# Ledger of designs, part 93: designed miniproteins, single chains, continued (2)

Each design is a single chain, and the fold is of that chain. pLDDT is the mean over its residues in the fold that is shown.

## One batch from the design tools (miniprotein)

Design m7226
Fold by ESMFold2-Fast:
Structure m7226 (fold): chain A 70 residues (1-70)
Amino acid sequence: PEHRTELFTDAEGTTPVTSATADVREGEATVTIDSQGRAILTLGPGRVVADVTLTGPTGTVRLRIETDNP
């Protein structure tokens, strides 16, 4: 099974994301941007480790994702 979650570049969660990239170190992860500028991270089953880079109008944010999905 896959998990989906939304990612933000700001603490308010209201700033559109213009670019998103996932650098997957372990497992499966993808990131996409929808028509409203929401970055959606999809995680595969098992251990996932990924570095996600999000770019918005305020700048660039890097997130380390570490999960273990059943």
Scores: mean pLDDT 75

Design m7227
Fold by ESMFold2-Fast:
Structure m7227 (fold): chain A 89 residues (1-89)
Amino acid sequence: MEPASEEDRRRGIDYLHSHLLEWATARVEDALRRGDPELLESTRRLVRTVQLWHLVLRRGRRTPETEQEAERLAQQLWEQALEEARRRL
């Protein structure tokens, strides 16, 4: 049986990850409306961080392959968020 604290942590990361695209899209839209490059960069960095943590926690190990997959997925999500935000402008 897995400890409750560990299960709760995984559930939290899963919830955050499942809402990551919507959150990123909204922040990118706001950044583009304001002309705020720091908000764009901080949002992109957070997307990369959440994606990496999600995969590392799920796999239970950090490997070059896992890091490369996380970066690829983060880049895809970032490009989707940027395209959707631009479509809303």
Scores: mean pLDDT 77

Design m7228
Fold by ESMFold2-Fast:
Structure m7228 (fold): chain A 80 residues (1-80)
Amino acid sequence: HMKEKYEKAKKLLDEATKDLSPEVRQAVNEAVLYLLSEGKIPDLETIKKAAEHAKRLFEEGKSLEEVMDEVYRYLKELLD
């Protein structure tokens, strides 16, 4: 159920983002948890791609809200 899906998503998120900044981890975590609420869980490689995208957006000076929205859209496109 939701608790088990949340724990699985959290483990994937921790593995995909373990060496990344707290800001990148927050943006990716929020986007993935939002997708989880929609019944979708991305795989490890998809989350890693989202984390790289989030890192680039933060390097460009985007806010957390902007990065989270863009990463969410990116993940939805990858999941089709």
Scores: mean pLDDT 79

Design m7229
Fold by ESMFold2-Fast:
Structure m7229 (fold): chain A 95 residues (1-95)
Amino acid sequence: MDYPEEALRLGFQGVLLDMQAQRLLSKGTEEDRKRAVELYRRAAEYFRRAAEISGDPGFRAVAEALRARADGLEQKLSPEEISKRYRDALLSGDA
C-alpha cells in the first residue's frame, strides 16, 4: 500500500530540516549550534507526524533519534555521546 501523500510530504520536510541542521553544525559557531538544535527538533516533529499518519516505525525511530541529537547538543554532550544516543534511538525503532 502506498503511504499517504501527507506522510511522504512531512518526511521530506523532515529530511530537508535535518540536512540544514547538519550544515549549521559544520560552521562551528554557538549561534549556529543553537539554530541547529531548533531545526533538529522541528525535523523530529515532522517525522513524528509522518509516523502517526503512516504507522511506519521507521519514521518514529528517526524522530526519536533527531530528538536525542537535539537534546545532546543542548546539554553540550560530547560528539561521541550524541552519536551513540542517536544510533541507540534508531536501533530501538528497528528492533
Scores: mean pLDDT 82

Design m7230
Fold by ESMFold2-Fast:
Parts: sequence; C-alpha cells; structure tokens
Structure m7230 (fold): chain A 70 residues (1-70)
Amino acid sequence: MKRLEQLSREELLEIAREVLEAHKNKTPLSELAENVMKEFVVANPDVDVEAFYKLSPEELAEVLAKLSAK
C-alpha cells in the first residue's frame, strides 16, 4: 500500500479526482484512495475535510501534497 508521501503529483491528482467524484456520486473509494484519505485525516486531525470537497482536483492534490510533507 502506498502512503500519501509516496505518491507523485499525478497520482495525487488522480486520487483527488476519485475522492471528489465518490463524494459527489456517493460511490465507494478504491482501496488506495480510501487508505490515503484515512492516513491524511489521522495525520491532520485539525484539518476541515468538508472544505476539501469544495476544491478542484488540482487544489485538493496541492493540499494533500503540502500536508503530507512531514
């Protein structure tokens, strides 16, 4: 399983697109996307996840990349 910090910008963009589409359509995430989002939330408990669903895929990918940089 890949961790958030192991993903390229292109992989983060694809994960961001999947997360936003799954939220919009109420469909399940892939195992990779679900695990990335779980790791992100655990590592960043003070971040408002609901605000992310209002971002573009590019903006969400940038946020995930920035907050995974520890």
Scores: mean pLDDT 71

Design m7231
Fold by ESMFold2-Fast:
Structure m7231 (fold): chain A 94 residues (1-94)
Amino acid sequence: SEVKKEIEEFIKELEERLKIAQEAAEKSTDPEVKKRAEELAKDLEKSIKQLKELLKDPSLEKIEALLKWAEENQDYGTASRLRHILRLLKEELS
């Protein structure tokens, strides 16, 4: 399934970003930089968890719910990727 492949690749990309954010949180000597890195890591962990749940059973309703959540949190990168995944799922269901 192209949908599952896209979700898996997106998870992989976010896991790589999480490693960078975790390293910045641990190695930063600036408290403000450290705090921002810790918050970014927390947000990435939440997104990864949601995408792993989506991967188990990809549905239009679940993708649309995640897309709305990403838009409400101004996570335009995640929103853009979810719109692409939504298009792929609509094509697979047609």
Scores: mean pLDDT 86

Design m7232
Fold by ESMFold2-Fast:
Structure m7232 (fold): chain A 111 residues (1-111)
Amino acid sequence: MEEAIRTLAENADKLTPEQVLEVARAIADTARRILLEAGVPEDKANEVAQEILRATEDALAAGRSPRDVLNTAIGLARRKAEELAGPAVANRVTKEMLDTAAKIVEEKVKE
């Protein structure tokens, strides 16, 4: 997780808007999967995924940096996971989202 946070901080602003949306989609999919595994109803898990994507699109449209956009998406997902499934699930969602986002960002920056 600490390595993932560093990777995002150093590399996120190198992404195009299209690449930011790709990372946000992976974050949304990761959050949805973990919430479903934790017993959150499918409609609520799907709503969280859609809210993450909407927040990402709105932040990009507002001219925010890729780093700020991804921080907004991750923060929203963490809050929603805590509300629906409690802090242990929120911590798991946060860790796996950061790990997933960092891997995609590293791969995109290499290209």
Scores: mean pLDDT 85

Design m7233
Fold by ESMFold2-Fast:
Parts: sequence; structure tokens; C-alpha cells
Structure m7233 (fold): chain A 61 residues (1-61)
Amino acid sequence: SSLLEKAREQAERLVEMMKKDKASDREAELFLAGFAREASKVLSPEEVEEIVREAREKLRE
């Protein structure tokens, strides 16, 4: 869906921001929790969990 695509784009931008600013693990989890809260209003729990999981993997690099 277009909402799923937009949510993935938002998560990707969030990951880029956190990498640029060298966010700590605690800061990253806070930002991802905020993203998950907003995304949960329009996406299923499984879709949100998948996007957050992918974002965590990208942040590890």
C-alpha cells in the first residue's frame, strides 16, 4: 500500500538522520518507539514490527 511505502521511506530517513548524528542505542530506541507509535495508527502490528526490525539492522551498520 502507499501508506506502507511512505512508512518505509520515513523509517529510512530516520535511520539516515540517526547515523549522521551518531545517535546512541538509547536515542535510537526512543526515535524508533516514536515512529512505531505513529505508524501503528495506520499500519498493522506486523508491518510496524517488520519496518522497525529493518531499521534496527540498518542502524547496526
Scores: mean pLDDT 85

Design m7234
Fold by ESMFold2-Fast:
Structure m7234 (fold): chain A 92 residues (1-92)
Amino acid sequence: SALAQEYARLAREYAKQGNLLEAAIYAGIAALLEPDPETSRIGLSLAVERARELGALEEAREALLKFAEDHKLYDRIPLIEEAFRAAGYVPT
C-alpha cells in the first residue's frame, strides 16, 4: 500500500529526530495498513514492543485504536488488542 509506505517513511523521520514515541505509533499505523494479515501482525508487534520500551503503551494504544476507528479498519481492532495484551498492557 502506498499509504503504508508513507507512514513507514514518517516513522523513520520521527526516529531520526529522536521522537521515538511518534516513530513507534507511525510504524504501528503502517503495519495496520499492510494488506497481508501476517505481515501486519508482525509489524504491529514490533511497533508495540517499542512503545513498551518507552513506557508509553497507553498512549500508543489510544493512538492506534483512534486511527483504526477513524479509518474504519474495524477488522484490525482485535489485532491491536492482541498485540497490546501480548506486550503486557493492563488498563488503568
Scores: mean pLDDT 86

Design m7235
Fold by ESMFold2-Fast:
Structure m7235 (fold): chain A 89 residues (1-89)
Amino acid sequence: EEIQRELDYINQIINDINNKINSDNNYYSSLSPMDQLNYTINIIDNQIDGTDQFINDSTSMGDVFGMRQAEKDRQELIKQKQHLLNQLA
């Protein structure tokens, strides 16, 4: 009944997640090492842009805690990007 409905829903979500992971992994694995690094850097750049938007939104709402968490996340992403850029050099 209710439990079976929830289990079916969870199983569908798990299947959808696994299918996406497999697709993303297959695409990434098909790339050259240089293209893999550039692909990862592009993902990090998009994540940094997302944290910039979140900081702006949190600032507008007066959410100082959310702003500080986003700034911390942004700094970690910048460190990850710098590490990848050093691998390209």
Scores: mean pLDDT 76

Design m7236
Fold by ESMFold2-Fast:
Structure m7236 (fold): chain A 93 residues (1-93)
Amino acid sequence: MLDEKLLETAREAAEEIAKAYKALQAGDREAAEEHGRKAEKLFEEMKRLYAEGASDEAVEEAARIMAEAFGRVGGWSEEQVEETAAILAEEIR
């Protein structure tokens, strides 16, 4: 249950990251910052869910989902995505 919520929250954060990037590309800085703030709040929610008992496996998958979203918008290499996923997983823990 907590694992499913953590992964759902990560997918919502990834969606907000994508929306922020699209808004930025369209020159809508206000919308980009709004979606960025939503992604940040969702990341804090992921930390809370881990503190409540979500598994390490769910944290690793959640971090990977977010890192892949950043990689897609930023044009990152697979190595950069993997490194970012590891950092995000540590920050959620």
Scores: mean pLDDT 84

Design m7237
Fold by ESMFold2-Fast:
Structure m7237 (fold): chain A 69 residues (1-69)
Amino acid sequence: MIEEIKRLVEEIRERYPDDPAAQALVESLEKQIEALKKMPENDYTKYKKKQLLEFARSALAGLDRLAAA
C-alpha cells in the first residue's frame, strides 16, 4: 500500500509541477505517509493506509479530469 501511494504521489508531482494546489497535495500526502510509517501495524493503520490510497487515486483522477476540461 505505501509503495502504491508513493507512486501515485510521484505521478501527481510529475504531471502537475506548476499547479500550487497539486504540489500542496503532494506535500500533505508525503507527510501522511511518513506518519503512517512510524505507526504500529494494527487495524487502524491498515484502514488509514487504505483510505490514503483511495484518496490519492481520487485526487489524481480529479486533477486529470480538470486538465482534460
Scores: mean pLDDT 80

Design m7238
Fold by ESMFold2-Fast:
Structure m7238 (fold): chain A 74 residues (1-74)
Amino acid sequence: SAQVKAFVDYLKELGLEDSENLETIATALAEKMDSRGLLSPESGFLSTLSREELLSIPGVGEEIADTILAALGK
């Protein structure tokens, strides 16, 4: 899906391109964003997520969650 691809591309920009779970994380983020009725993925949506919400995403452990938060200036 276009949303999954957009999240994959964005996560790669955040330095997560070597993650084995990249596709799983991108898929879960796209589904979560879609469930909230949002049309645009990426930084805007990710910036609304707490560390706890990031950790609830399949494939996201503490290291990946902290990487995303640091990249977003949180």
Scores: mean pLDDT 73

Design m7239
Fold by ESMFold2-Fast:
Structure m7239 (fold): chain A 65 residues (1-65)
Amino acid sequence: MPPVVVEGVPLSDESRARLGARVDRLVREHTRRVQGKSPEEQAELSQELVERIDRVLAEVRAEEE
């Protein structure tokens, strides 16, 4: 399936900053958690990261709308 990007999502500067900060925190935590993990565990943590980012995006969007 072709990738779809959500740049069209209406977000304020504050919401964009909060989204960026929350995503940065999740990515930093993920990077630390995958250190020394097996490939299978890393794959599972990567899937969890994607789901967590999607949830954060939905929460930020709910705060805008």
Scores: mean pLDDT 73

Design m7240
Fold by ESMFold2-Fast:
Structure m7240 (fold): chain A 70 residues (1-70)
Amino acid sequence: MKKAEELVEKLSSSSPEELRKATEELLRLIEETEDIEEKIRMAYLLGKAISKLSPEKQALALEVLREWEA
């Protein structure tokens, strides 16, 4: 379903707190997805969405990514 697309939309319009939560939820969906094609698609959408954010929001999203990998 369209849940990954909804989370990507939240990244562009959200407060810093909502951006952190949406990024975490999308990372969780990517991790839990067993379909390799859908996993790659969601990862691409996340990366593309982050690249379009302001520098401040990009820094927040990258911080979430670093925390997720730890």
Scores: mean pLDDT 76

Design m7241
Fold by ESMFold2-Fast:
Structure m7241 (fold): chain A 69 residues (1-69)
Amino acid sequence: SKEEVEKLLEELNRLGVLGLLLGNEQAADIASKYAKEAKKLLEEGKYEEALRVAKEGIRQVRELIEQAS
């Protein structure tokens, strides 16, 4: 649903900001890239694709932040 995509985009954006605060530019860049793609799909009404992209972005950003610790 649109609400689910919006919630995941908020989480992805939060993780991107956390990446910047930690000096993890790669995590911030990946978060930005996936957020832009998911937002584009959301604007096109492709909710299932937007949901998948947002989830994948969150997964990759979390892994990058966890590995840097």
Scores: mean pLDDT 85

Design m7242
Fold by ESMFold2-Fast:
Formats: structure tokens, sequence, C-alpha cells
Structure m7242 (fold): chain A 70 residues (1-70)
């Protein structure tokens, strides 16, 4: 379910945040806010369903997390 996907992502994000410096945390949170804003606008415009929005948000967030691990 989308709720389970978001709960799993939240745990992944929390685990990563625990390993980051304050500056890295701020940058990561800013990136997540930007993704959330863009996805939210596309839902409001009727371009994405809620399920598609959750899938896109999870995918884009995981890409940001992968870059921080490299």
Amino acid sequence: STAEMLEELAKEVQALLATLSPAQKAAFIAELNAIAAEVGERVRAGELSFDEAVELFVEETRKVMAKLKA
C-alpha cells in the first residue's frame, strides 16, 4: 500500500539522517522539500494520482539518498 511505502521510506530517511552532519541534514531536507513541492503541484494540476505521486516521491527521494552514499 502507499501508506506502507511512505512508512518504509520514513524509516530509511530517519536512518540516513542519523549518519549525516548538520549541514548535510539541512541540504537533504531542502532537497526533499523541493521534491515534495514539485510532486504536490503535479497532483494539484491533475497530472498525477495520489498513488503515482507517492511512487514518484519515493523514487526521487531514494535517488537523492543514493547520491549522498556515493
Scores: mean pLDDT 85

Design m7243
Fold by ESMFold2-Fast:
Structure m7243 (fold): chain A 73 residues (1-73)
Amino acid sequence: MSLEELRRLAAEAALAAGRLGAEVARSRGDPERAEEVLRLGREAAERIAAARTREELEAAAARAEAGLRALTG
């Protein structure tokens, strides 16, 4: 799998995770958390799209995962 393919898949995954997390938060009556998770997903996708190396991509993905865990804990 090429870096371009990994970047595309990772960005799509970040957006999908954000949308799913936002839907879960809304179903629990937490619209502020929903907006925060959706924003985090968009920011993560932007950072992933900007990654030029596998190391940068891995760092962007790790940051996205850590941020999502902090909001969902």
Scores: mean pLDDT 80

Design m7244
Fold by ESMFold2-Fast:
Structure m7244 (fold): chain A 64 residues (1-64)
Amino acid sequence: SELAARVQALVDRYGRAAVLAALAHLDSGTIDGAGAVEGELLQLAGEAGYRRVAPFVAEARGLL
């Protein structure tokens, strides 16, 4: 899927641990301390049509 390819591109750039940590941060519902990885994940969620972060985080975690 296009989502899987784009999530993998973030893993290739930032590393799997950093992407998982960013997904956990987004899942917490806090914006404080959001970094580049969180920002790119939020943009990806919006572009992929996700209206809420939680279902995007669940899908992205399933791809890792």
Scores: mean pLDDT 81

Design m7245
Fold by ESMFold2-Fast:
Structure m7245 (fold): chain A 77 residues (1-77)
Amino acid sequence: MVEEKYDELMEEAAEAIKAGDLEKALELIEEMKKLALEHAEEIAEELGLSVEEVRKAIEEGAERAKEAARKAAAEIA
């Protein structure tokens, strides 16, 4: 299930950030982005949004997550 896989990747990314492994955290964020984009049509249909709107939100979300991970790693490490 997409949601279950996404939650698992999110948990791994959080653990990587706590460990100071920025490279792994960024890799996991990219993997989550890819998984979400593969299911963007299904997500758009369920939410009543356009596919383009969902894809843009996913891409913007991934960029914000990467920025947050870099900031967290800089503060902790």
Scores: mean pLDDT 76

Design m7246
Fold by ESMFold2-Fast:
Structure m7246 (fold): chain A 110 residues (1-110)
Amino acid sequence: SEIDKKIEEKIKELKTLFNKLWLVAYYEGYLRGEREEILKDLNKIETAFIKAIEAYKQGNYDEAIKNLDKLISLLKEFIEKYKDYPRIVELAEKMLKTVEEIRKLLNEKK
């Protein structure tokens, strides 16, 4: 469907943004001695993202939305926690916007 094509495109965008965020966090976290903590927080974000996509692929839209809501909360906490990292914040805010767009599209399928 048209909605599924848009969701798949946004999932691809989100994966690209996550990979960029991970590389920036790896580098900037090293410089400030916070790499391990930042990467642990990114792992939680990735886990919620994977669970949302798996639920979506199974047609379990309620479970997908639940995991997207968790992902939104994790991204908001991440942005506040790492607010002193402008490049990390910029990428995380772009991810948050993309997740909110996916959530809206997924609600249109109900």
Scores: mean pLDDT 90

Design m7247
Fold by ESMFold2-Fast:
Structure m7247 (fold): chain A 95 residues (1-95)
Amino acid sequence: DELLKKASLPVTPAGSFRDEAEARRLVQELETRHGQNAAMVRTDGTWLVLYSKDKTLAQMKAWMEYIRKAAQGKGPSVPEEAIKEIVKLAKEIEK
């Protein structure tokens, strides 16, 4: 929570789940019912669900910083698929 709060201010935590399926359901609900962008990140054996109304360059930079800290072993583990999706979105915004 502290790492997300400091590094990912443009991204809001929606919940934390032990089961991946429950986290995926919340991601789908946020996208379908609320039209928000959502992602899930593994941390301390749980799955954090994050969301954002706007995909800004600042939000993408904050997500990249969050992932970088997780990769350094100072934060949660992030799935490779989530990293690839964030990188793809950052490239689309910068083009």
Scores: mean pLDDT 57

Design m7248
Fold by ESMFold2-Fast:
Structure m7248 (fold): chain A 100 residues (1-100)
Amino acid sequence: SMEEKRQNLIDYLEELIKELEEKAKDPNVSETEKKAYQDFIEFLKKLIEALKTGSLEEVRKLADEMIEKFREKYKDNPELAEKIESFLRSLVEQLEELEK
């Protein structure tokens, strides 16, 4: 059950990385937005490694800390913040599933 939930979250995050990589390749996306997607991809990769080796409590703390850092870093760009928030909402939902 717990290992299955962890693997499901890893699979979800890997698909999210693919979506963000495709968005980062879009020529209509600004350089600032591309950098935000690249930063988010690197965060998600770190989160996946933590899921493979760490406790779920440590994973949640890492995720919460990084989410706060991303919100703070991009708060002056409300359009980009909204796009990032949509992804973060999905991530929070998946993390909450691990707490069942």
Scores: mean pLDDT 76

Design m7249
Fold by ESMFold2-Fast:
Structure m7249 (fold): chain A 87 residues (1-87)
Amino acid sequence: AAAEAARRAAEEAQRLVDELLRVGSNQVGPLPEELVRRLWPLAAEVLTRLKENSDKSEEELLELVREFGQEVVRRAAEEGARRGAAE
């Protein structure tokens, strides 16, 4: 079902966002490459913006991640719904 597919996609995206925020909160410096790679299929545009602001403080980068987190989850849910609608 479309609703179930959207829910699963949103949950997976939310877990990636939560992990990014958790790691970022404990890291001094730029974002881990592993997290950037994992988020790439879901939010390449968001990751580009984070890279463009890599000269900002850790706190400012975490605020950007929080702000864009909802957008990443929304995009994942929309993609899941499209796939589920075919069932």
Scores: mean pLDDT 60

Design m7250
Fold by ESMFold2-Fast:
Structure m7250 (fold): chain A 57 residues (1-57)
Amino acid sequence: SREELAKELGEKLGISEKSALGILDNYLADPELTLALAEREMGPEAAELIREYAEKL
């Protein structure tokens, strides 16, 4: 489920489930912008994790 993916992503990124869920929702709306912002703020490994988890939705 979306909530389970957000929980796991949040644990891996060191952020809350709510924040991770917001990131996944942002990815579905605008993946390019979401990944660019994630790479800038959290680095390329975080951006790849976001992509990987979003692809499981």
Scores: mean pLDDT 86

Design m7251
Fold by ESMFold2-Fast:
Structure m7251 (fold): chain A 72 residues (1-72)
Amino acid sequence: GKEELIKKIEELAKEAEKKGLKEAADQLRNGARAVEQGDWVAAYFHLGAAGGILKKAGYEELAEKADELARA
């Protein structure tokens, strides 16, 4: 549900932050907030932006997780 989606996004944000990818972590947290508010368009945008940053940085597995969360 919504709570589990937010939890997964926050967990991914924490992993991005640990890797020094602050912009990706910030985008993921903005996505989690958008999900909480029911703003699915903003959520999709923020999660997609995070996925792009992660992929460009070479973290393909984390980028795929962000893309999966964006499709929810």
Scores: mean pLDDT 80

Design m7252
Fold by ESMFold2-Fast:
Structure m7252 (fold): chain A 120 residues (1-120)
Amino acid sequence: SMKEKKEFLREALKKVSELYPELTEELIEKIISSDEKEQYELILTLDENLRVVVTEILRAVKKGEYELVELILEMVKEAKELGRPAVEAVNVARWLYKEGLKLEEVSFEEAIEKVRNERL
């Protein structure tokens, strides 16, 4: 339901805000309350790392891909701890989701190497 998706999105974005404090509670509520066009315009005001994370989470939530959102949140946290860009975290999360792999099965460093080796 729309209410269930909004509640999940709010909790996911709150977890992102723990890593990126620029994603304020006020901004989270604006994103959740906005239509798709307004969400897109708000996202364009964000710094690159935060824009990448928020865009991917919004897309995954829209599709009901909640497991992908959990993988994104975990990978973004690890990438930030390692000083890596959020785009690498999102690419790893997408790869894990596509392959049906769980975080316990592959380290972040091993996953980055595999994603690079599987690129066209």
Scores: mean pLDDT 83

Design m7253
Fold by ESMFold2-Fast:
Structure m7253 (fold): chain A 99 residues (1-99)
Amino acid sequence: MTIEEELEKFREWLKSLGVDEELIEKLVEAIKAVLEGNYEKALDILSEITGLSKEELIELAKTKSIDEIAEFLVKEKKLPEPVADLLARMIYRVVRELE
């Protein structure tokens, strides 16, 4: 199975959760950037998705656990829990790789 086939299944799953198509495409772009090792690009996309600055994302990753970041995204951005968990894990990883 190609990475594109896996990403297509991921898109279908997010659509089943009622996630907006624009958000789905941004999530796929962020995942691709992480897989390519382009952490600067991944952080830019995560900033767009969350509406937080890069500096705010770095602070979250340094001061909060993955679970706390996910809870913040659910409460403040009203994202589904699986999407918030994925974003929290990507934020934490990307910030660690850049520092």
Scores: mean pLDDT 81

Design m7254
Fold by ESMFold2-Fast:
Structure m7254 (fold): chain A 104 residues (1-104)
Amino acid sequence: MSLEEFNEKVLEELREEAKRLKLSESVIETLISMTRAFLRHVERLVREGRISEEEAFELLEWFLREVKEVMREAAENKWSEEEFIDRLSLVFQEAGARLEAVAA
């Protein structure tokens, strides 16, 4: 599977999971927007040869697991939109830090 195909699948899976968990439309839009921006950034770094496609896949598989866990906890604990966005922001911050650490 190409990185581009994987990224499209990630966006689809996250949207489907968010709808299944009955998250609000505004929360879903924020999640998808933030995820799409991050995925585009990763694709650019791979295209520029700054990270390998293998490193990108490993990072994105970790990232997807972390995001799904936050979504699960939000549903189980009935978090507010603000709490959910705050917790998501921490995952994106860690993902960004990991990406910077491996980028040439």
Scores: mean pLDDT 82

Design m7255
Fold by ESMFold2-Fast:
Parts: sequence; structure tokens; C-alpha cells
Structure m7255 (fold): chain A 78 residues (1-78)
Amino acid sequence: DKFAKIAELLEELAEALEAGDVEKAAEKAVEIEELARGERLDVEEAKAALEEVAADPELKERAIAHLRGLAEQARKAA
């Protein structure tokens, strides 16, 4: 189930960001993009973007909320 897997990965990405694990967050972001759109993100670019997000507490909180919202939408589609 594609949407169930996307929901799982989005939750894992949100958890990794919340924990400050930028390496894991970047890996999850790459997997989501490949599965959802068939595109491969540059893991180094993804990591740099996620480091910026993790460094800003307000941006981090908003990103986590957005990712969890996307996970709920994906779960409904599954």
C-alpha cells in the first residue's frame, strides 16, 4: 500500500526532525520523494534544508505539524 508507506515515512521524518536527527530526516525525505513522485532528491541538499529547519525552533515546529498533517492525508487515502 503506497499511501500507507508514505504515511509511515512522513511520521518517521517528523519524529527524526523532532529528535534533531537530521541524517535520518534526510534519508526519510529522499524515500518519500522517490515513492511519491519517482524523483530522487540529492541527500546532501535535503540534509542542508533540514538543518536550516532544525536550527529554527518556529520553522521546525511548523514543519513537524505540516508533515503530520500530510501523514494523516496519506493515511486517509490508504
Scores: mean pLDDT 80

Design m7256
Fold by ESMFold2-Fast:
Order: sequence, then structure tokens, then C-alpha cells
Structure m7256 (fold): chain A 87 residues (1-87)
Amino acid sequence: GSEEVAKEAVEMVKEGRYEEARKIVEEEGLLPTMEELMDGMKEQGLDPRVGLAAATAAALAKKRGLSPEEIGLAATKAANEMAKIFE
């Protein structure tokens, strides 16, 4: 579910697997969403990797056929967990 994909996305970004994360996002057609999230985080003074984790979680959830609600929940959970790491 949303919890599992959020954890996978956060672990991938924490491990510095940025190219793998980006490829997953690209394959699901979410590159513009990723760029908007990363830029939004930078504008707020937050680490852009928070946006990368959120986009990756959304892409993983979409790939696995999760509902739109679960896709949004996975992105939110990944962003919140990743933000805590950079505090």
C-alpha cells in the first residue's frame, strides 16, 4: 500500500540512488511533477530531495496500480518522512 511505497522511495533517496528514483518518475510520466515539487521545496528553503522522494513515491504507487487517494497519501508520507531527515 501507500506506506510500503513511501518507505521504498525514502530509502532510495536516502541511499543517494537519485538516478534510479528519477528513472522511475520518468517511466510513469511524472517528471514535470517532480521538477515542480523539487523547485517548490527550494523556494520554501527546504531540501529539494523532499520533492524527489514525494514524486518517486507517487510514481511507485501509480506503477503498482494504487488508487489516486493512495498515490497522494504515499507522496505525502514520503515528503513528511524525508523532511524530518533534513532537520
Scores: mean pLDDT 85

Design m7257
Fold by ESMFold2-Fast:
Structure m7257 (fold): chain A 80 residues (1-80)
Amino acid sequence: MAEEIYKKAKEFLEEKKEEVKRYIEEKDYSGVNKTVNEAAAFLGEAAMKISEYDQELGDKVLQLAAELVREAYELLLKAS
C-alpha cells in the first residue's frame, strides 16, 4: 500500500512536470504558476495526512512537492 501510494505520487509529479514544460513552450507563465502551486499544495496536503500514519512515507511525498517546485524553477531559468 505505501509503495503504491508513493508510485502514484511520483506518476502525478511526472505528469505535472510535463504539463509545466508545455506551458513554458507556449510562454504561458500564468499556467506554469497555477499548475506548480496547485500540484505542490496537493502533494503537501497529502504528505501531511500520510505522515499521521507513516512519517517516512509522508516525508518522501513532501520531498516530491519540493522537487516539483525546484524542477519548474530550473525549466523557467533555461527558457529565459
Scores: mean pLDDT 81

Design m7258
Fold by ESMFold2-Fast:
Structure m7258 (fold): chain A 78 residues (1-78)
Amino acid sequence: SPAEAKEKEELRKLIFEAGKKIGNGDVEGAIDTLSQIKKKFPLSEEAVRLIEEAQASKDPNERKLLLTKALTIIQKEL
């Protein structure tokens, strides 16, 4: 349907935005974008868990790794 096509396009744009933020070292911005994806779109339990672990972590390197793993899973499930 046209609505499904629009939802997939919005998800692709948010995925691209999150990836750019991770690449630029904007970890906080990447968490915000991935949290927006989590609220608007159904995600696997693994992707949700990785986003939540990144939000709970105080280690910048661990946060970046967890966000990268979450984004990779979301991209594969698109």
Scores: mean pLDDT 84

Design m7259
Fold by ESMFold2-Fast:
Structure m7259 (fold): chain A 68 residues (1-68)
Amino acid sequence: GDAAAEGAAGVAAGQAGDAAASARHIELTMKKGGGSGSVADGGIAAGRAGDAAKANNYWTALAQNAGA
């Protein structure tokens, strides 16, 4: 679904080190109902803090939920 595509894009952006693009895709995934608010918020916060490893973990969890 659309939420799964946004989640996958968020994971890819996070892996590439683009925290801003990753955060946008995670916000879109959340709006499309593809993940939990706490996971999306965690991903955004980690990305903003520059913690790419933590951000990637949250992006990945959200993408898995969106793919269900």
Scores: mean pLDDT 64

Design m7260
Fold by ESMFold2-Fast:
Structure m7260 (fold): chain A 87 residues (1-87)
Amino acid sequence: SSAVFNKVRESVLSSTHPKLRQQIDVLLERIEAALADHPEVLERLSDKLSSGSITPEDLASLPEDARQPVLDLDVLLGVNDIYKAVF
């Protein structure tokens, strides 16, 4: 596993609302698995996740099998922001 990605995963999960934590954890595992053969892409994505700035261009640069899990994660991180504001 990427040490950089593991650090980002810990940070994301610690800031995640308890009701979303399992879903986000599953998506992070799926992303790591999809990018297992692309460590440089996983490292760049880790930087983007840390900054909270995933763009459509970032998504387009990902291997095809990683695009949907990353998009799903970005959506859930937006939902997490709503949960943190409401709950």
Scores: mean pLDDT 81

